# Designed miniproteins, single chains, continued (5), part 22

Each design is a single chain, and the fold is of that chain. pLDDT is the mean over its residues in the fold that is shown.

## One batch from the design tools (miniprotein)

Design m16738
Fold by ESMFold2-Fast:
Structure m16738 (fold): chain A 81 residues (1-81)
Amino acid sequence: MLERILEEVVRIVERVARELDERGDTVTSSLLRMAASVMKISFSRDPSSVADDARMLGNILRRLGYDEESARLFKLAEEAA
C-alpha cells in the first residue's frame, strides 16, 4: 500500500516538474526532481516517511500554484497515515 502511494506522489511531482521545464523554470523543475529522488531514498530507509514527505511536497506544490496536485498529495498523505 505505501509503495503505491510513493509511486503516485513521485508521478505527480515529476509531472509538475515537467510542466515547469516546459515553461522555462528549469531551476524549480530540477529541485522537484531532486525532492522526488530524496523521497525514494527516504522510503527505502523508512516506509513510514511517505506521509510526512507527501505533505511537505503538497505544501511546496501549493506555494507554486499547483492547487489540484497539492490537494491530491494531501489526500495521499492522509491515506499513508
Scores: mean pLDDT 85

Design m16739
Fold by ESMFold2-Fast:
Structure m16739 (fold): chain A 65 residues (1-65)
Amino acid sequence: MKIVVTEVVDVSDLTEADVPAAIEQGRLEALRRAIELLLEILKKDPSFIPEIETEVELANREKLK
C-alpha cells in the first residue's frame, strides 16, 4: 500500500527569493503529516509498514514577483 502526502504552498504573497524557504517549510510540514499518519497506522497494525511519499505543490505561481 502506497500513501502520498501532499502539501500545497500558496506563493501568491511571495517573491522569487522567498520561494525556496517556502518549499522547505512545505516539505517539513508534509514530513510531519506523514509521520503522524504512520504512527496512526502502526497503532492499528504494528506489523504493517506502508510505503509513504511526500510531495510539495506550489499554488498561484502566476502571482510570483
Scores: mean pLDDT 77

Design m16740
Fold by ESMFold2-Fast:
Structure m16740 (fold): chain A 56 residues (1-56)
Amino acid sequence: SLTGFSQAEAARRFGVSRATVSQWNSGKRRIPKELLEESIERGVEELVEAVKKVFP
């Protein structure tokens, strides 16, 4: 788990299911670059930084 965010919070902010976030967290799925770019545009910089530290 990442400090400063939860699977539910990430799912809500990205508009995806909890299961999708769980797959990203376990490394079974890659986070799309377009989704990361959109999160920056929404001003979710702290979440993006936390995600980038765990998901290279």
Scores: mean pLDDT 64

Design m16741
Fold by ESMFold2-Fast:
Structure m16741 (fold): chain A 82 residues (1-82)
Amino acid sequence: VPEAPVLSPEQLEHALEVLAEEAEALLGRRLPDKKEGALAAIEAAEAVARAELARTTDPAQAAALESQLKLLEHLRKQIEAA
């Protein structure tokens, strides 16, 4: 399985819905745009992953966080292009 999968339109729609719901739950407020909500969730996840990467001394955890950041970057690009 590639680290940077290209999402089908159906998978992208589902990801947008899930991420927007998570963003609304975490922020405690309603978001008018699912795409905006999904991007906010990705931005928050990237910030957390970068902070954890800066603190970790475990090479395995660092590798996992780097892979997560790559996946989040590709998801952001897919959402922005949609």
Scores: mean pLDDT 72

Design m16742
Fold by ESMFold2-Fast:
Structure m16742 (fold): chain A 86 residues (1-86)
Amino acid sequence: IEAQIQEYLANLPASLEAFANRNDERDVERIRKLAEAIRRLIAGDVDGALAIVDEMLAAGLMTEEEAARLKREIREAARILAEMLA
C-alpha cells in the first residue's frame, strides 16, 4: 500500500518537468500551482486539488486537454486512497 503511493509520488516530478518546458514566464506559475495541487492531494483535499486545476485552466496556464488529463490523474489517486482506507 505505502509502496504504491511512494511509486506514484516518485513519478510526479517527471510530469512537472514536462510542463516546465513550455514557456519560461508561465512555467514558473504552472510549477507553483501544480505544487499547491499536489500538496492538497497529499493532505486529502481532492476537491481543493481539482479547484487548482480549474484555476490554471481559467488563467490560460494549461490547455483543456491537459486539465482533463490532470483531473483524471487526481481522481484516480483519490480512488486508490479511498480503496486503501476501506
Scores: mean pLDDT 72

Design m16743
Fold by ESMFold2-Fast:
Structure m16743 (fold): chain A 71 residues (1-71)
Amino acid sequence: SMLREEAEKLKKQMLEDFVKESQGKSFDEQMSLLAQRVQQFVEQLQQMGVPRDELIRMVKEFVDTMMDLIQ
């Protein structure tokens, strides 16, 4: 669906931004950035009208991916 495509595009862009912004940051700073990005992602998915079950799944995948990127 178009909604899923837009949500996946948003996720990809936010992950790319996280990689760039996390470079040279300490672990604590990377964790703070992760928390901020998770909150932004949830808010945008809610605004887009993503159903709760899909939102929870996408947020979990987003968090798991960012955690794998932390040094």
Scores: mean pLDDT 85

Design m16744
Fold by ESMFold2-Fast:
Structure m16744 (fold): chain A 110 residues (1-110)
Amino acid sequence: SLSKEEEMQELLDAFEKDSKEVIEKLKKLGVPEELLQKIQEIADNIIALFQELIDGKISIEEFEERVEKELKKLEEIREQLENEEAKELVDLFILKVKELVKKARELAKE
């Protein structure tokens, strides 16, 4: 079986791939570049935070608190979107972030 750190790295790699796919789909829907850049910054911040968690630089509690601030930014961006399909994609991205946090919490308890 994989180590806890290796399982966390696989979760991070999957999340990075999913984030790129969401942003590409939002771009194809004509979401403004300013909002796409903000979503990319949020994704990059979450990826960096998860890497700090893997490296043991932050606790799971600090990770959860800091990711919750990023989720609030995503919710604010969602309210600025006019396209319903784009809103649904951001909702799916929010769910993916919540799943990442849940899995990180489960692995941190092992």
Scores: mean pLDDT 89

Design m16745
Fold by ESMFold2-Fast:
Structure m16745 (fold): chain A 84 residues (1-84)
Amino acid sequence: NAKELAEKYVDKAIEYAKEGNDEEARRWMARALATYRLGKEVPEKSEDLDVEVEYALALMEVSILYRETGSLLKAAEIVKEKIK
């Protein structure tokens, strides 16, 4: 189930956010959003253009959320709400 995978990915992003690992937290948040929106697993590396585009858009959205909230943890919580 893509939703269950996305929930696992966002929980991992929350763990990285608590550790202050900014880059990993954002990558896992983006992976969670892309997985949820595509309805399939998004691997760390893909040659599928549709997957790469959705992941890039998700990374942009995560960066905007982090900028607006000033907090990786709050950004991750918003991502978790989006995959409900």
Scores: mean pLDDT 84

Design m16746
Fold by ESMFold2-Fast:
Structure m16746 (fold): chain A 72 residues (1-72)
Amino acid sequence: MLSKIEQVIKAAEEALKHGKVEELAKLAEELGVSPEIATAARQALAAAEAGDEERMKAALEEGIKLAKEELA
């Protein structure tokens, strides 16, 4: 099974490709990831809801970077 951080990375990659940002934000909160990763997920959701694709992608990329650093 994927670790909590690996699940968040996978969800963020899916959100980046298919716009499933709501699932990512919920998953990050349920798994109790670091506040920095949870904040990035919430920022991506807020940007997606506002239709700001550029900010959504930036927040998702930052969240993935932080999650990969925590996994290492």
Scores: mean pLDDT 78

Design m16747
Fold by ESMFold2-Fast:
Structure m16747 (fold): chain A 70 residues (1-70)
Amino acid sequence: SEEIREAVRAGKNGDLDKVYEIIDRLKKEGKPLKEIINAVEAAIISAFQAGNLDTVKELKKILEKLKKEE
């Protein structure tokens, strides 16, 4: 819940560094890959809604890398 809120805010602001920080934190906490993917997808949706299209493109690359870890 809180992780999703942070990801939404980061996506809305186009803050890629913050999205990476969230991913690293969730990995360190041993969160399932599915939960990490959900956070990145939330960031993509909020970035798109905010018109941050370059951020959407970069976040999609991050998402594809995470999906390959399955």
Scores: mean pLDDT 85

Design m16748
Fold by ESMFold2-Fast:
Structure m16748 (fold): chain A 71 residues (1-71)
Amino acid sequence: MSEKEELEKKKEKFKEIVRKYITRDEEHIQKLLEKLDSLPLEEQKELMEEAEEIDRKFEEMLEEVDKEIDG
């Protein structure tokens, strides 16, 4: 894929992560994405990669909580 397509997919994933763990307010999400877009490309990639790492950890924690609730 092109560099542009790769970045676009990462931005969509980042938006999904923000919606799941930070805020469901679409206006706040949009403003956060605008701030992300104002950063240098390398910083954008770093933040998106960190968000994916956090998403994985939260997914693991949610699975653990679900098991605790169910017994």
Scores: mean pLDDT 76

Design m16749
Fold by ESMFold2-Fast:
Structure m16749 (fold): chain A 80 residues (1-80)
Amino acid sequence: MEKEKKIEELKKKHREKRQAFNDAMLAGDLDAAIEAAREGLKTEQELLKVSTDPEEKERAQRDIELYQNAIAALEAIKAG
């Protein structure tokens, strides 16, 4: 019950952080996009640890890689 509730809360955060990242990218707000990507990365790492569904774990791993690459690229744009 507690674990299922945590997974559902993390899935909600996954959706919210992905939306925040997309909105920031559309607005051209690099700082907001980096922040949303960092929060999204943390959420996906937690989902990967607690999820028992292989498809959900695979999705979380892909989103981890996506956010890591996005953070690196956006930070490079801000530095250049």
Scores: mean pLDDT 85

Design m16750
Fold by ESMFold2-Fast:
Structure m16750 (fold): chain A 75 residues (1-75)
Amino acid sequence: MEELINELKELKAEMERLATESKDPDVQEEAQRLIDEVDKAIEAIKNGKMTEEEAKDFIESFRKRLEELRARLAA
């Protein structure tokens, strides 16, 4: 489970970089929402409200959303 929390922290750091580097307010707002969702997921894992399988599914979904955000920045 700790490895999944660390992976979520890495995703959060990447989203924080995108929020800082982006000049688009919509992208900054979307990145902040994603950061907030990661924080909630980490808290849910720590409090036993999220299983390992749910955490893995969340990470996979989040990687896809991060790729979509990066694609938006590249366009």
Scores: mean pLDDT 79

Design m16751
Fold by ESMFold2-Fast:
Structure m16751 (fold): chain A 87 residues (1-87)
Amino acid sequence: MSHLERLVEIARELLEKGDIEGAASAAAEAADMVSDIEYRSGNYERAKEFRELATRILQAVRNGDLEEAERLAREAIERVERFLREA
């Protein structure tokens, strides 16, 4: 299992336990990792989208908006899983 696959698994487990802050942290790290991979592959627009998603997740956590953090973390998990299926 790749480190990226493990981060997605951790984020899902934390969401099931109601640890939104932990799940958001793992999801943001996964999104940042995909952003770096896409950037190195020349997919600049996709890299930007994943980086902006990671930033929005962390901003939601910082603002105490845990409902938005959960929503964005779930979006990030789905988008990272899609990336893994296409890779």
Scores: mean pLDDT 88

Design m16752
Fold by ESMFold2-Fast:
Structure m16752 (fold): chain A 71 residues (1-71)
Amino acid sequence: SQQRLQQSQDIARGVAQRFMSPDDAQRLIDQIDRSQSVQQIRDVVRDFASVSSPSQSSVLNGVASRIDQLS
């Protein structure tokens, strides 16, 4: 649903802004804003996690799991 898509975007944007550098946050946010489904947002977040530090990867994978519950 559009509501779940919006919720997924808001969750991912909030985490990006809180835990990532401004440049990395903007890169993630741009991909999230272009995503057309909850599954696409989850996959984008997981992809960012795979190239992140262990601590950031843990946070991003937690976010992806939360978003997956909205699918």
Scores: mean pLDDT 82

Design m16753
Fold by ESMFold2-Fast:
Order: C-alpha cells, then sequence, then structure tokens
Structure m16753 (fold): chain A 73 residues (1-73)
C-alpha cells in the first residue's frame, strides 16, 4: 500500500546512495593508481566501475522521482 511503498522506495534510495558512495571511492583510488602507473588494465577497471556508477545514479534519480510523486499524491 502507499505508506509501505514509500518506505520501501526510501530504503532502496538509501541503499543506492551507499553503493554510489562506495563506487566513487573505489574509482578515485583506481584513478590515482592509473595516474601513477599508466597501466591499461586499471583504465579498463575504471571504465567498468564508472559504468556501474552511472547505472546506480540513474536508478537513484528514478527512485527519487517516484518518492517525490508519492509525496505530492
Amino acid sequence: HMSEQEKEEERALEELQAHIEELEKQIAALEAQYQATGDPALAQQIVRLQTLLLFHKIAAAGTELVIERMRKR
């Protein structure tokens, strides 16, 4: 129901935000390593994590819109 759905969406958003923060930290560490070494394998790993980060950010934005709509309704 509406109140249960809102709580579920808020929890999902919190989990997505935690994953986004962790991915950003991992990317920053790998970027620092890549700047020091120039290792192509690190560049590939950075791209993979950036792709995951993008999908998580899109999911978080979508969840925020759902919560906003539920609050207005």
Scores: mean pLDDT 81

Design m16754
Fold by ESMFold2-Fast:
Structure m16754 (fold): chain A 81 residues (1-81)
Amino acid sequence: LDEEGARRLLEILRKLGASEEVLAKIEELAEELVKQGVSPTNAVLLAMNRLTKEGVLSRELRIAAQREWARLMVPYLDALR
């Protein structure tokens, strides 16, 4: 997964306490999605959502990771609106 957004998502998950086994499952599923034409960052996001539905990744950890990733990628979103 050779895209900045994808690498940042995986690093955030690791820092928030995701196991290496869960991270490996996310990368495996994301690589299959990339083969189907999904961008690496979107593939990781879709893999996180699917593994949450399957009970492999906790819903709380997924939400926390997506929130932190959004904060880092779009840090100035609507702060003064």
Scores: mean pLDDT 77

Design m16755
Fold by ESMFold2-Fast:
Structure m16755 (fold): chain A 75 residues (1-75)
Amino acid sequence: IERPPLKEYDEEKIRESIKEAEKNKDYFGIALEYWKLGRLYLRKGDKEKAQEYFDKAIEYAKKSPLEFARLITGE
C-alpha cells in the first residue's frame, strides 16, 4: 500500500489520491497522502495548514498501527 514518492508534489493529484484511498478503505494510503500535503504546505510557508495535514496523517495512521510504524521509521 506504499505509494512511490513524488519528485514534486501536486496538490490536486494528492487530493484525488486521498479520495481513491478513502474509496478503497486504505487508511495508510490516506495518511501518506495527507503527509505529502503537509510537506507541500510547509514548503509553501503555510505552517498552520501543514500542521493540520500532519495531524490528519497521524489520525489515519492510527487506524493502521503497523503501517504507522513504517511511516515513522522510514522502512
Scores: mean pLDDT 70

Design m16756
Fold by ESMFold2-Fast:
Parts: sequence; C-alpha cells; structure tokens
Structure m16756 (fold): chain A 62 residues (1-62)
Amino acid sequence: MLTVDEALRYINEKLGYNLTRDELLALIEEVAKENDLPVDGRVDETTLKYLINKLELEKKNS
C-alpha cells in the first residue's frame, strides 16, 4: 500500500502528470465511490490501477 504522497509522486514522476495533492484526493474518492472501495487514506494496488486507468482514458479522450 502507498501513502497518498507516494502515489502522487509515482503518477507525476513516472506517468508525466502534474496533479496536486487535492486533485489526487478527489480522484481517489471518485474511484473508490465508483468501485465500492473503502477510503482509508492509503492507496492499495487495486485503487492505484483504477486511478491510472481513469487518467489514461481521460488523456486518450482529450
């Protein structure tokens, strides 16, 4: 499991996004709500996969 700050660094540094902490928190809440996942202030591998998929789909639609 990653902290929110670790997930933020991974997404920004490895995938080339420029998300703020607040933007990532909003995305985590959205993904958790859409997939009925618990919100506990940490990013597990399942949540991270859904976050990356959502960001990649948004990028392709733009």
Scores: mean pLDDT 77

Design m16757
Fold by ESMFold2-Fast:
Structure m16757 (fold): chain A 55 residues (1-55)
Amino acid sequence: SQRQALLEQADEAAEQASRLYARGIRDPSKRDEDMAQAKKLIAEAQALYEQARRL
């Protein structure tokens, strides 16, 4: 279903954000870049979850 596809995309974005946060903790040279990218992915995941909720 379209709802299921959106939920899967949201979960992938959230998982990628989690990996970037973990990398930023281990490598300070990547921290600012990884945290900025993670915030974008979290916002994307939230938008996808909200879209799925409205279906």
Scores: mean pLDDT 83

Design m16758
Fold by ESMFold2-Fast:
Structure m16758 (fold): chain A 61 residues (1-61)
Amino acid sequence: MEQLSKEELEKIAQKLIDYFNSNIRDTLLEMSKHSQEEIARKLGISVSQLTAAINYMALQL
């Protein structure tokens, strides 16, 4: 299981929130409508890093 630090997860989550210009809840809703691969590419991260950040964000709900 690939583990990212909390700081790295927060940085990825912040990039994702900024990309959608939204909050955690609305960002997670938008992610469900889009390709994970496309979003990861636009943010310059791997799909595994994006998935880890999404799981981290979900824990904040």
Scores: mean pLDDT 77

Design m16759
Fold by ESMFold2-Fast:
Structure m16759 (fold): chain A 68 residues (1-68)
Amino acid sequence: EEELREEADRAIREAGKAISEVKAHFQTKEAVQKALELAQKISDARKGTPEEYLRVAREALEEAKSLL
């Protein structure tokens, strides 16, 4: 239980950092919009089940990394 929460927190932190870097590196409107959409998805998932939260965080991290 606690381990799952910590892993989710770490993934979110890493996703947040990647999103921040994408925003700083790419000033294109498309990149900014994608970063915003990812941030919103993570925020929304936080209100859901921990399992869904982890899945969304993982997908957001992968997408952010792909943009980098």
Scores: mean pLDDT 72

Design m16760
Fold by ESMFold2-Fast:
Structure m16760 (fold): chain A 97 residues (1-97)
Amino acid sequence: GSAMVESDWSEPVAPGQTVTLSITLTVPAELGDAYVTGVGLYRLEGSDEWRVGATRSTPQPVKAGETVTLTVTFTVPEDAPGPIQARLVGVATSLPP
């Protein structure tokens, strides 16, 4: 199974700017031990298309009910045609039984 937590960057980000986003996620008890992955996303203001900037996963499983904070850093392409929004999505993915 998987669980998701999302966080949005409220400020516009400039083309070529480096973005650092942090998300805190608690692994649900029903998932058991899980890897947690942070996915940094960006889009043009007003677009519905999200692009992946970077991903980061925990190197070890996080125990069920434990909380982890992930920080993901990525650079927006310099050729982006206007103001962008950035988002960080946290995903917990359960281990095989």
Scores: mean pLDDT 77

Design m16761
Fold by ESMFold2-Fast:
Parts: structure tokens; sequence; C-alpha cells
Structure m16761 (fold): chain A 89 residues (1-89)
């Protein structure tokens, strides 16, 4: 479950990098779908990790809706979160 959650976080970061100049609302929708999948995997490991993933989703979606600079910060947060989960493997 943690490896799958980390993979979804990396996919989300890559999606943000690819859509850096895209419509923020469309980027936010795709990001929400990937982070919902990451949350499901994280919850399989522990409720605490599921809660943390839901909080990450809230922060990252807000940053994306703020525009390009926020989207770049969101991509960094997702990459760091994936690295932290991978370190637990």
Amino acid sequence: PLAEAAEKLREAAETLAEMRDGDPAEVARKLSELLDEATEYAEQASQLLGDAMAALKESVVRLVLEGKEGTERAATMLRVAAENLEALL
C-alpha cells in the first residue's frame, strides 16, 4: 500500500509538471483524482497516513488554484511526500 501511494504521488507531481501552463481548474480535478487514489492506499497502511494524505490533497489543490507559482510549490510538496513514503519501504 505505501509503495502504491508513493507511485500515485509521483504521478500527481509529473502531471503538475506537464500541465504547468494549463487551466488551474482542470489541473486541480486531475490532481484530486490521483490524490484520492493515494489516500485509499495510505489508509490501507494506517488511518494516520490516510488523514495526512487528505490534508496534503487540501493544501495542494489550494496551491494549484492560486496559479502557476502555487502549482510549482504543489509539485515539490508531492515529490517530497513520495520520497518520504518511499523511505519507509
Scores: mean pLDDT 78

Design m16762
Fold by ESMFold2-Fast:
Structure m16762 (fold): chain A 100 residues (1-100)
Amino acid sequence: DVEKAIAEVERIVDRLEKEALELTPPEHQDAVRAAMGRLRDALVALAKTGTREAYIFSTALIFHALALLESLRMGEITPEQFVADLDALAARAEAEAAKL
């Protein structure tokens, strides 16, 4: 099930990154790619643990990323704010991955 969890995380993050890049001006796209790459690496590391705690935390982070993307799509946040919030989310994921 760990291999399936990793594949699922990679598929979700790839879709989120693609949609985020479509909604982001060119000058912010490199920052989005960097933040999404960090989030991907952290979520994959969490999935590799195979723990219920990692699954719950990863699910919460993914829903938070989806909410940020929806706020960006609706024009509720700026691209600059989206990048800042995505970086913060990636840092949170990295901290949790380092703890487990």
Scores: mean pLDDT 86

Design m16763
Fold by ESMFold2-Fast:
Structure m16763 (fold): chain A 81 residues (1-81)
Amino acid sequence: MSKVKGELRKALGQPGRTTLTKDQLIEVMRRAGLDPEKVREVLAKYPGDVLDSVQLIDVLVEVAGMSRLEAAQILRDLLVR
């Protein structure tokens, strides 16, 4: 739980970053100790290479077991400064 938040803060804290690519999200989840194959399988539902905020919340809920509210709060805190 705590590791996912920390890795997301590192990834989304980069200047000019408003969302994550699928590859960046897979790397974040891998660094947090989650199975990258499970992350790829979940991401296969979504078209394109970049996730919008809603899609990113859905993936965090499914892969990391976060509540939708917790995922939305994390993204708000990291993207809205």
Scores: mean pLDDT 72

Design m16764
Fold by ESMFold2-Fast:
Parts: structure tokens; C-alpha cells; sequence
Structure m16764 (fold): chain A 90 residues (1-90)
């Protein structure tokens, strides 16, 4: 993959932030705070990394997590753990 421009990286960060918000909105009320904390931590890790491949991998992972949660194929607890693990890897 060619290097992302700063503008393309910013667009991916906005996509990630939007996916985190969608996950928070979709989560049951009792999990929303934990989803937001895990998502905010992940966004901070991506920003600190500055790596385009980390950003793209996180965006894809969040899109998959959203789809699985929406379809009832993943629980909010599983999504929270997945976001926490992603933050450790970037």
C-alpha cells in the first residue's frame, strides 16, 4: 500500500470515531460507558501510533465488530474485550 496522506489518515480517524459512536449507540445501556472508554482508548492508541496500517486494521476491525453486534453474533462484552486488545496491539 502507498503511504497515506495526512488528509487520508484524518479521514480514517473520523471513520474510526464514527464506528466507535455507532458501537456505543448500539450497545445496551449498562455497557455504553465501557464501550465508550474502550473505544476512546483505542482512538488514542491509533493517534499515538500514527501508523497507517494500524489505523486501517482498526477501522476494519471496528466495522466487523459493529456488524457482528448489530446481527447479534457478538455480545457487548466480547466487543469491549476486542477493543481493549486492539488498543494493546497498536
Amino acid sequence: LPPLSPEEFEDILKSIEGLVQKLVDLAPEEYREEVKEAGDRLIEAVKASGDQYDALAVELSLAVSYTLLKKGRATAEEVIEHLRRLAERV
Scores: mean pLDDT 87

Design m16765
Fold by ESMFold2-Fast:
Structure m16765 (fold): chain A 78 residues (1-78)
Amino acid sequence: MKVPETVEEVLKLVDEYTKALLEYLRKRGASEEQLKKTEEEAQKLKDYVKSLSLEERQKLAIALQEQLEKLKALIEEL
């Protein structure tokens, strides 16, 4: 049936993606400025998610999950 309250799950995905991305960047020797920029972009994405329709949030969730899988694979190679 219809997925209610998609906002909460998408916000969790943004948090998981951001955590993985920050881990990847730190392992690559990223600067504090780059890490801060990444966190600021994540906050903007969370605000954007709250403004989306249910259908738009579902599409974003699928895209984020695919990117998260790719990012986790990259981290394992480091």
Scores: mean pLDDT 78

Design m16766
Fold by ESMFold2-Fast:
Structure m16766 (fold): chain A 98 residues (1-98)
Amino acid sequence: TPSMQQRYDQTRSYFSQSVRHMQDIVNETQDPSVESSVSSYVNQINSSIQTMQTYVQNNDNQGAVQAIQDTGDTFSTLGQQTDDPSIQQISDQIRQIS
């Protein structure tokens, strides 16, 4: 079973992958509405990463678990809006490590 630090590091890796994937979509689509939506979600993801880091550093395992789950829900919503199975898969993986 991974430690909470390992779960945090894995989740952060998924966030980095997702942010890169979303930036690729913006670059390929060149649609201002997509760019605006992606920017909003990237900001939400970055805020979630910071919140998770704070809980992990404070040894608040319950807060860390909740923050990971909340982030998974954000990715689930994004996956539904973009109809992107890779984003949905990342959401499922985040939920599994919480």
Scores: mean pLDDT 70

Design m16767
Fold by ESMFold2-Fast:
Structure m16767 (fold): chain A 100 residues (1-100)
Amino acid sequence: SLKEEIDKLFEEIRKLADEMYRAMEAGDVERVQELADKIIELVKKALELAGFSKEQIDMVVESLREAIEEAMKLPVEEARKRLDFIIDSLKETLKQKLEE
């Protein structure tokens, strides 16, 4: 089902986010950027599967990029809390759209 596909995408996003937080803690900016790009690609795929418009997808992707860049300036624990909240909120928004 489409809901199961989105759940699998968010499981992978969560794994990549945890790796990204470890890279942030290590100060590995290049690795953080690589992992952020992978997270954004999976988020974009989930939004496309849920039927969001190109304009909506572009806005979410831009907001997520900005959130990650701002989080990189924070202590890792604050970065984790903010980005996990955003990821969780995105997942719930996608699930809600599928139940329309």
Scores: mean pLDDT 88

Design m16768
Fold by ESMFold2-Fast:
Structure m16768 (fold): chain A 73 residues (1-73)
Amino acid sequence: SEAEKKRKELEEKRPESAKLAREIADELLIAMAKALLEGEMTPELLEQVRAGTNEANERLGEALKRYLKEKLE
């Protein structure tokens, strides 16, 4: 995949930065997955985010913010 190729290139040039980027990406992926499973995200909303609509991106950000607040409490 393109993401794997870009990650490998980054790891070769800046291994510490690549590791940190991967850790952040993993945390975001887990947060998104949990928000989806808890019903704060719908498949339809996720599809709209992929389409690049401003409203969907705003809703995604709001759902992730709520999920992260609950995790930190």
Scores: mean pLDDT 62

Design m16769
Fold by ESMFold2-Fast:
Structure m16769 (fold): chain A 56 residues (1-56)
Amino acid sequence: SLLPSVTKLIEEGLQSDDPDLQAEVQDLKDNADRYSQETALALAVIGAQETHRFSS
């Protein structure tokens, strides 16, 4: 099970108005079980958000 903070980051990404960010965060969520640590998944989601924030 994911930590609430990680779940919140994923939820925020999926609620983004950027469809590319939504798709990337959804892919990370769908592959969450491949991450041995929730912190690694959280950093991946944050990285996606930061990349798309400055790509518009």
Scores: mean pLDDT 71

Design m16770
Fold by ESMFold2-Fast:
Structure m16770 (fold): chain A 84 residues (1-84)
Amino acid sequence: SMRPPTPAQIKAAKEAKDIVKKGPTLAQLDDKIAALREEAKKVGGDEGFSYELLESFVAMLKSILEIEQSTPAQRQARMAALLA
């Protein structure tokens, strides 16, 4: 069901935006995702849920950064493959 964003979701989104503002590489985002997964396993509960939300937002930002860093030719080829 659709619900308004929770304080945990808002916090995770802000932290993810701050990460992107620092101009991280794709490798740094992969390392961050791995670290957030391990922390989520250790703590559980609401804190673990916050790490899981941040992981999801970082993964989304990585996808956006991959598109921005791709060449026009690579984007065209990917789009053609999806529409085939």
Scores: mean pLDDT 69

Design m16771
Fold by ESMFold2-Fast:
Structure m16771 (fold): chain A 94 residues (1-94)
Amino acid sequence: SMLREAARRLIELGERFENGEISDAELLEELIELFRELGVDQAVIDALEKMLEAVKAGETETSEELAELQARALEPWRAFAERIRAAVEELLAE
């Protein structure tokens, strides 16, 4: 199952982040790559790439354009995130 493979990779990323092995920017870069491999909607990937640009620039404020893109991408992302969460829960129950 593609979602189970994604769940395993997300757990590995979470552990690396918690252990201080990767930064916020590095975590976001790895998530973008994972989402590309999973065929997540380009609008979601574009929104994440804009967040990465803001993080790297040290900006705390999002542009109105970024907020609009996030809002439009949010529904497909929520559905995808819920499926990933279910796959993680199933994996951890074994």
Scores: mean pLDDT 64

Design m16772
Fold by ESMFold2-Fast:
Structure m16772 (fold): chain A 93 residues (1-93)
Amino acid sequence: APPSLEELQARLDEIAAEAAKEPDSEAAKRAFEEAVAKDPWLERLRRWQAEGYRLTLTSDASGREILLEAARRAGLPEPVLEQLLAALDAEEA
Protein backbone atom coordinates (compact mmCIF):
# COMPACT_ATOMS: atom_id res chain seq x y z
CA ALA A 1 0.00 0.00 0.00
CA PRO A 2 1.23 3.55 -0.60
CA PRO A 3 2.32 5.53 2.50
CA SER A 4 -0.20 7.93 4.04
CA LEU A 5 -0.01 11.68 3.46
CA GLU A 6 1.09 12.06 7.12
CA GLU A 7 3.97 9.60 6.59
CA LEU A 8 5.08 11.45 3.43
CA GLN A 9 4.93 14.80 5.23
CA ALA A 10 6.95 13.35 8.14
CA ARG A 11 9.62 12.12 5.69
CA LEU A 12 9.77 15.55 4.02
CA ASP A 13 10.03 17.27 7.42
CA GLU A 14 12.89 14.93 8.45
CA ILE A 15 14.75 15.57 5.17
CA ALA A 16 14.17 19.34 5.43
CA ALA A 17 15.39 19.40 9.07
CA GLU A 18 18.53 17.45 8.11
CA ALA A 19 19.22 19.76 5.12
CA ALA A 20 18.73 22.82 7.36
CA LYS A 21 21.82 21.76 9.37
CA GLU A 22 23.97 22.55 6.29
CA PRO A 23 25.17 26.20 6.45
CA ASP A 24 25.72 26.38 2.64
CA SER A 25 22.31 27.01 1.03
CA GLU A 26 23.30 25.37 -2.29
CA ALA A 27 24.67 22.27 -0.49
CA ALA A 28 21.52 22.15 1.67
CA LYS A 29 19.34 22.30 -1.46
CA ARG A 30 21.32 19.48 -3.11
CA ALA A 31 21.11 17.32 0.04
CA PHE A 32 17.33 17.84 0.15
CA GLU A 33 16.88 17.01 -3.56
CA GLU A 34 19.08 13.88 -3.34
CA ALA A 35 17.23 12.57 -0.25
CA VAL A 36 13.83 13.16 -1.92
CA ALA A 37 15.00 11.38 -5.11
CA LYS A 38 15.97 8.27 -3.08
CA ASP A 39 12.37 7.82 -1.84
CA PRO A 40 10.13 6.48 -4.67
CA TRP A 41 6.94 8.06 -3.24
CA LEU A 42 8.58 11.46 -2.69
CA GLU A 43 9.96 11.22 -6.25
CA ARG A 44 6.35 10.83 -7.47
CA LEU A 45 5.38 13.97 -5.52
CA ARG A 46 8.31 15.79 -7.15
CA ARG A 47 7.16 14.57 -10.60
CA TRP A 48 3.64 15.78 -9.75
CA GLN A 49 5.05 19.27 -9.04
CA ALA A 50 7.07 19.25 -12.29
CA GLU A 51 4.04 18.16 -14.38
CA GLY A 52 1.87 20.77 -12.64
CA TYR A 53 4.37 23.52 -13.41
CA ARG A 54 4.54 22.43 -17.07
CA LEU A 55 0.71 22.39 -17.33
CA THR A 56 0.53 25.86 -15.73
CA LEU A 57 2.76 27.19 -18.55
CA THR A 58 0.87 25.40 -21.38
CA SER A 59 -2.78 25.30 -20.21
CA ASP A 60 -5.55 27.73 -19.25
CA ALA A 61 -7.15 25.05 -17.02
CA SER A 62 -8.11 25.76 -13.40
CA GLY A 63 -5.63 25.05 -10.59
CA ARG A 64 -7.65 22.02 -9.48
CA GLU A 65 -7.75 20.61 -13.04
CA ILE A 66 -3.99 21.15 -13.40
CA LEU A 67 -3.30 19.37 -10.07
CA LEU A 68 -5.49 16.38 -11.05
CA GLU A 69 -3.93 16.06 -14.54
CA ALA A 70 -0.40 16.39 -13.09
CA ALA A 71 -1.14 13.69 -10.48
CA ARG A 72 -2.41 11.35 -13.21
CA ARG A 73 0.78 11.93 -15.25
CA ALA A 74 3.00 11.43 -12.18
CA GLY A 75 1.24 8.17 -11.27
CA LEU A 76 -0.21 9.40 -7.98
CA PRO A 77 -3.54 7.77 -7.02
CA GLU A 78 -6.47 10.23 -6.77
CA PRO A 79 -7.11 9.54 -3.03
CA VAL A 80 -3.55 10.72 -2.25
CA LEU A 81 -4.15 13.91 -4.26
CA GLU A 82 -7.45 14.51 -2.40
CA GLN A 83 -5.60 14.19 0.94
CA LEU A 84 -2.96 16.69 -0.27
CA LEU A 85 -5.61 19.21 -1.36
CA ALA A 86 -7.47 18.83 1.96
CA ALA A 87 -4.21 19.43 3.89
CA LEU A 88 -3.45 22.55 1.82
CA ASP A 89 -6.98 23.90 2.41
CA ALA A 90 -6.61 23.27 6.17
CA GLU A 91 -3.25 25.12 6.29
CA GLU A 92 -4.86 28.24 4.75
CA ALA A 93 -7.86 28.08 7.12
Scores: mean pLDDT 70

Design m16773
Fold by ESMFold2-Fast:
Structure m16773 (fold): chain A 93 residues (1-93)
Amino acid sequence: KFEEAEKLRQKGLDLLPEDMRKKIEELASQIDKAINDGKLVEAKKLYDERLKLIDSAPKEAQEYFKKAIDLNKEYVKELEEKGTLIEDAKKRS
């Protein structure tokens, strides 16, 4: 994990209500598990759910999350592309 992005993510989490922070961390763990299990379509769905929670967060927390996402843009693009490829392969089977 890119250390600077993780520090920014943690600062964002510290600004959230405890219940919202726990939900975001739970989704992050589920995303990591889905990626490790090769379930990239599920990982993308969970990532989208996490983004919706972030969009409802306080503005200051959203700014930290956006900065962390910018630092991890290549990782986010890779996840989206792999999700699309799996969906295409499933339809072509």
Scores: mean pLDDT 69

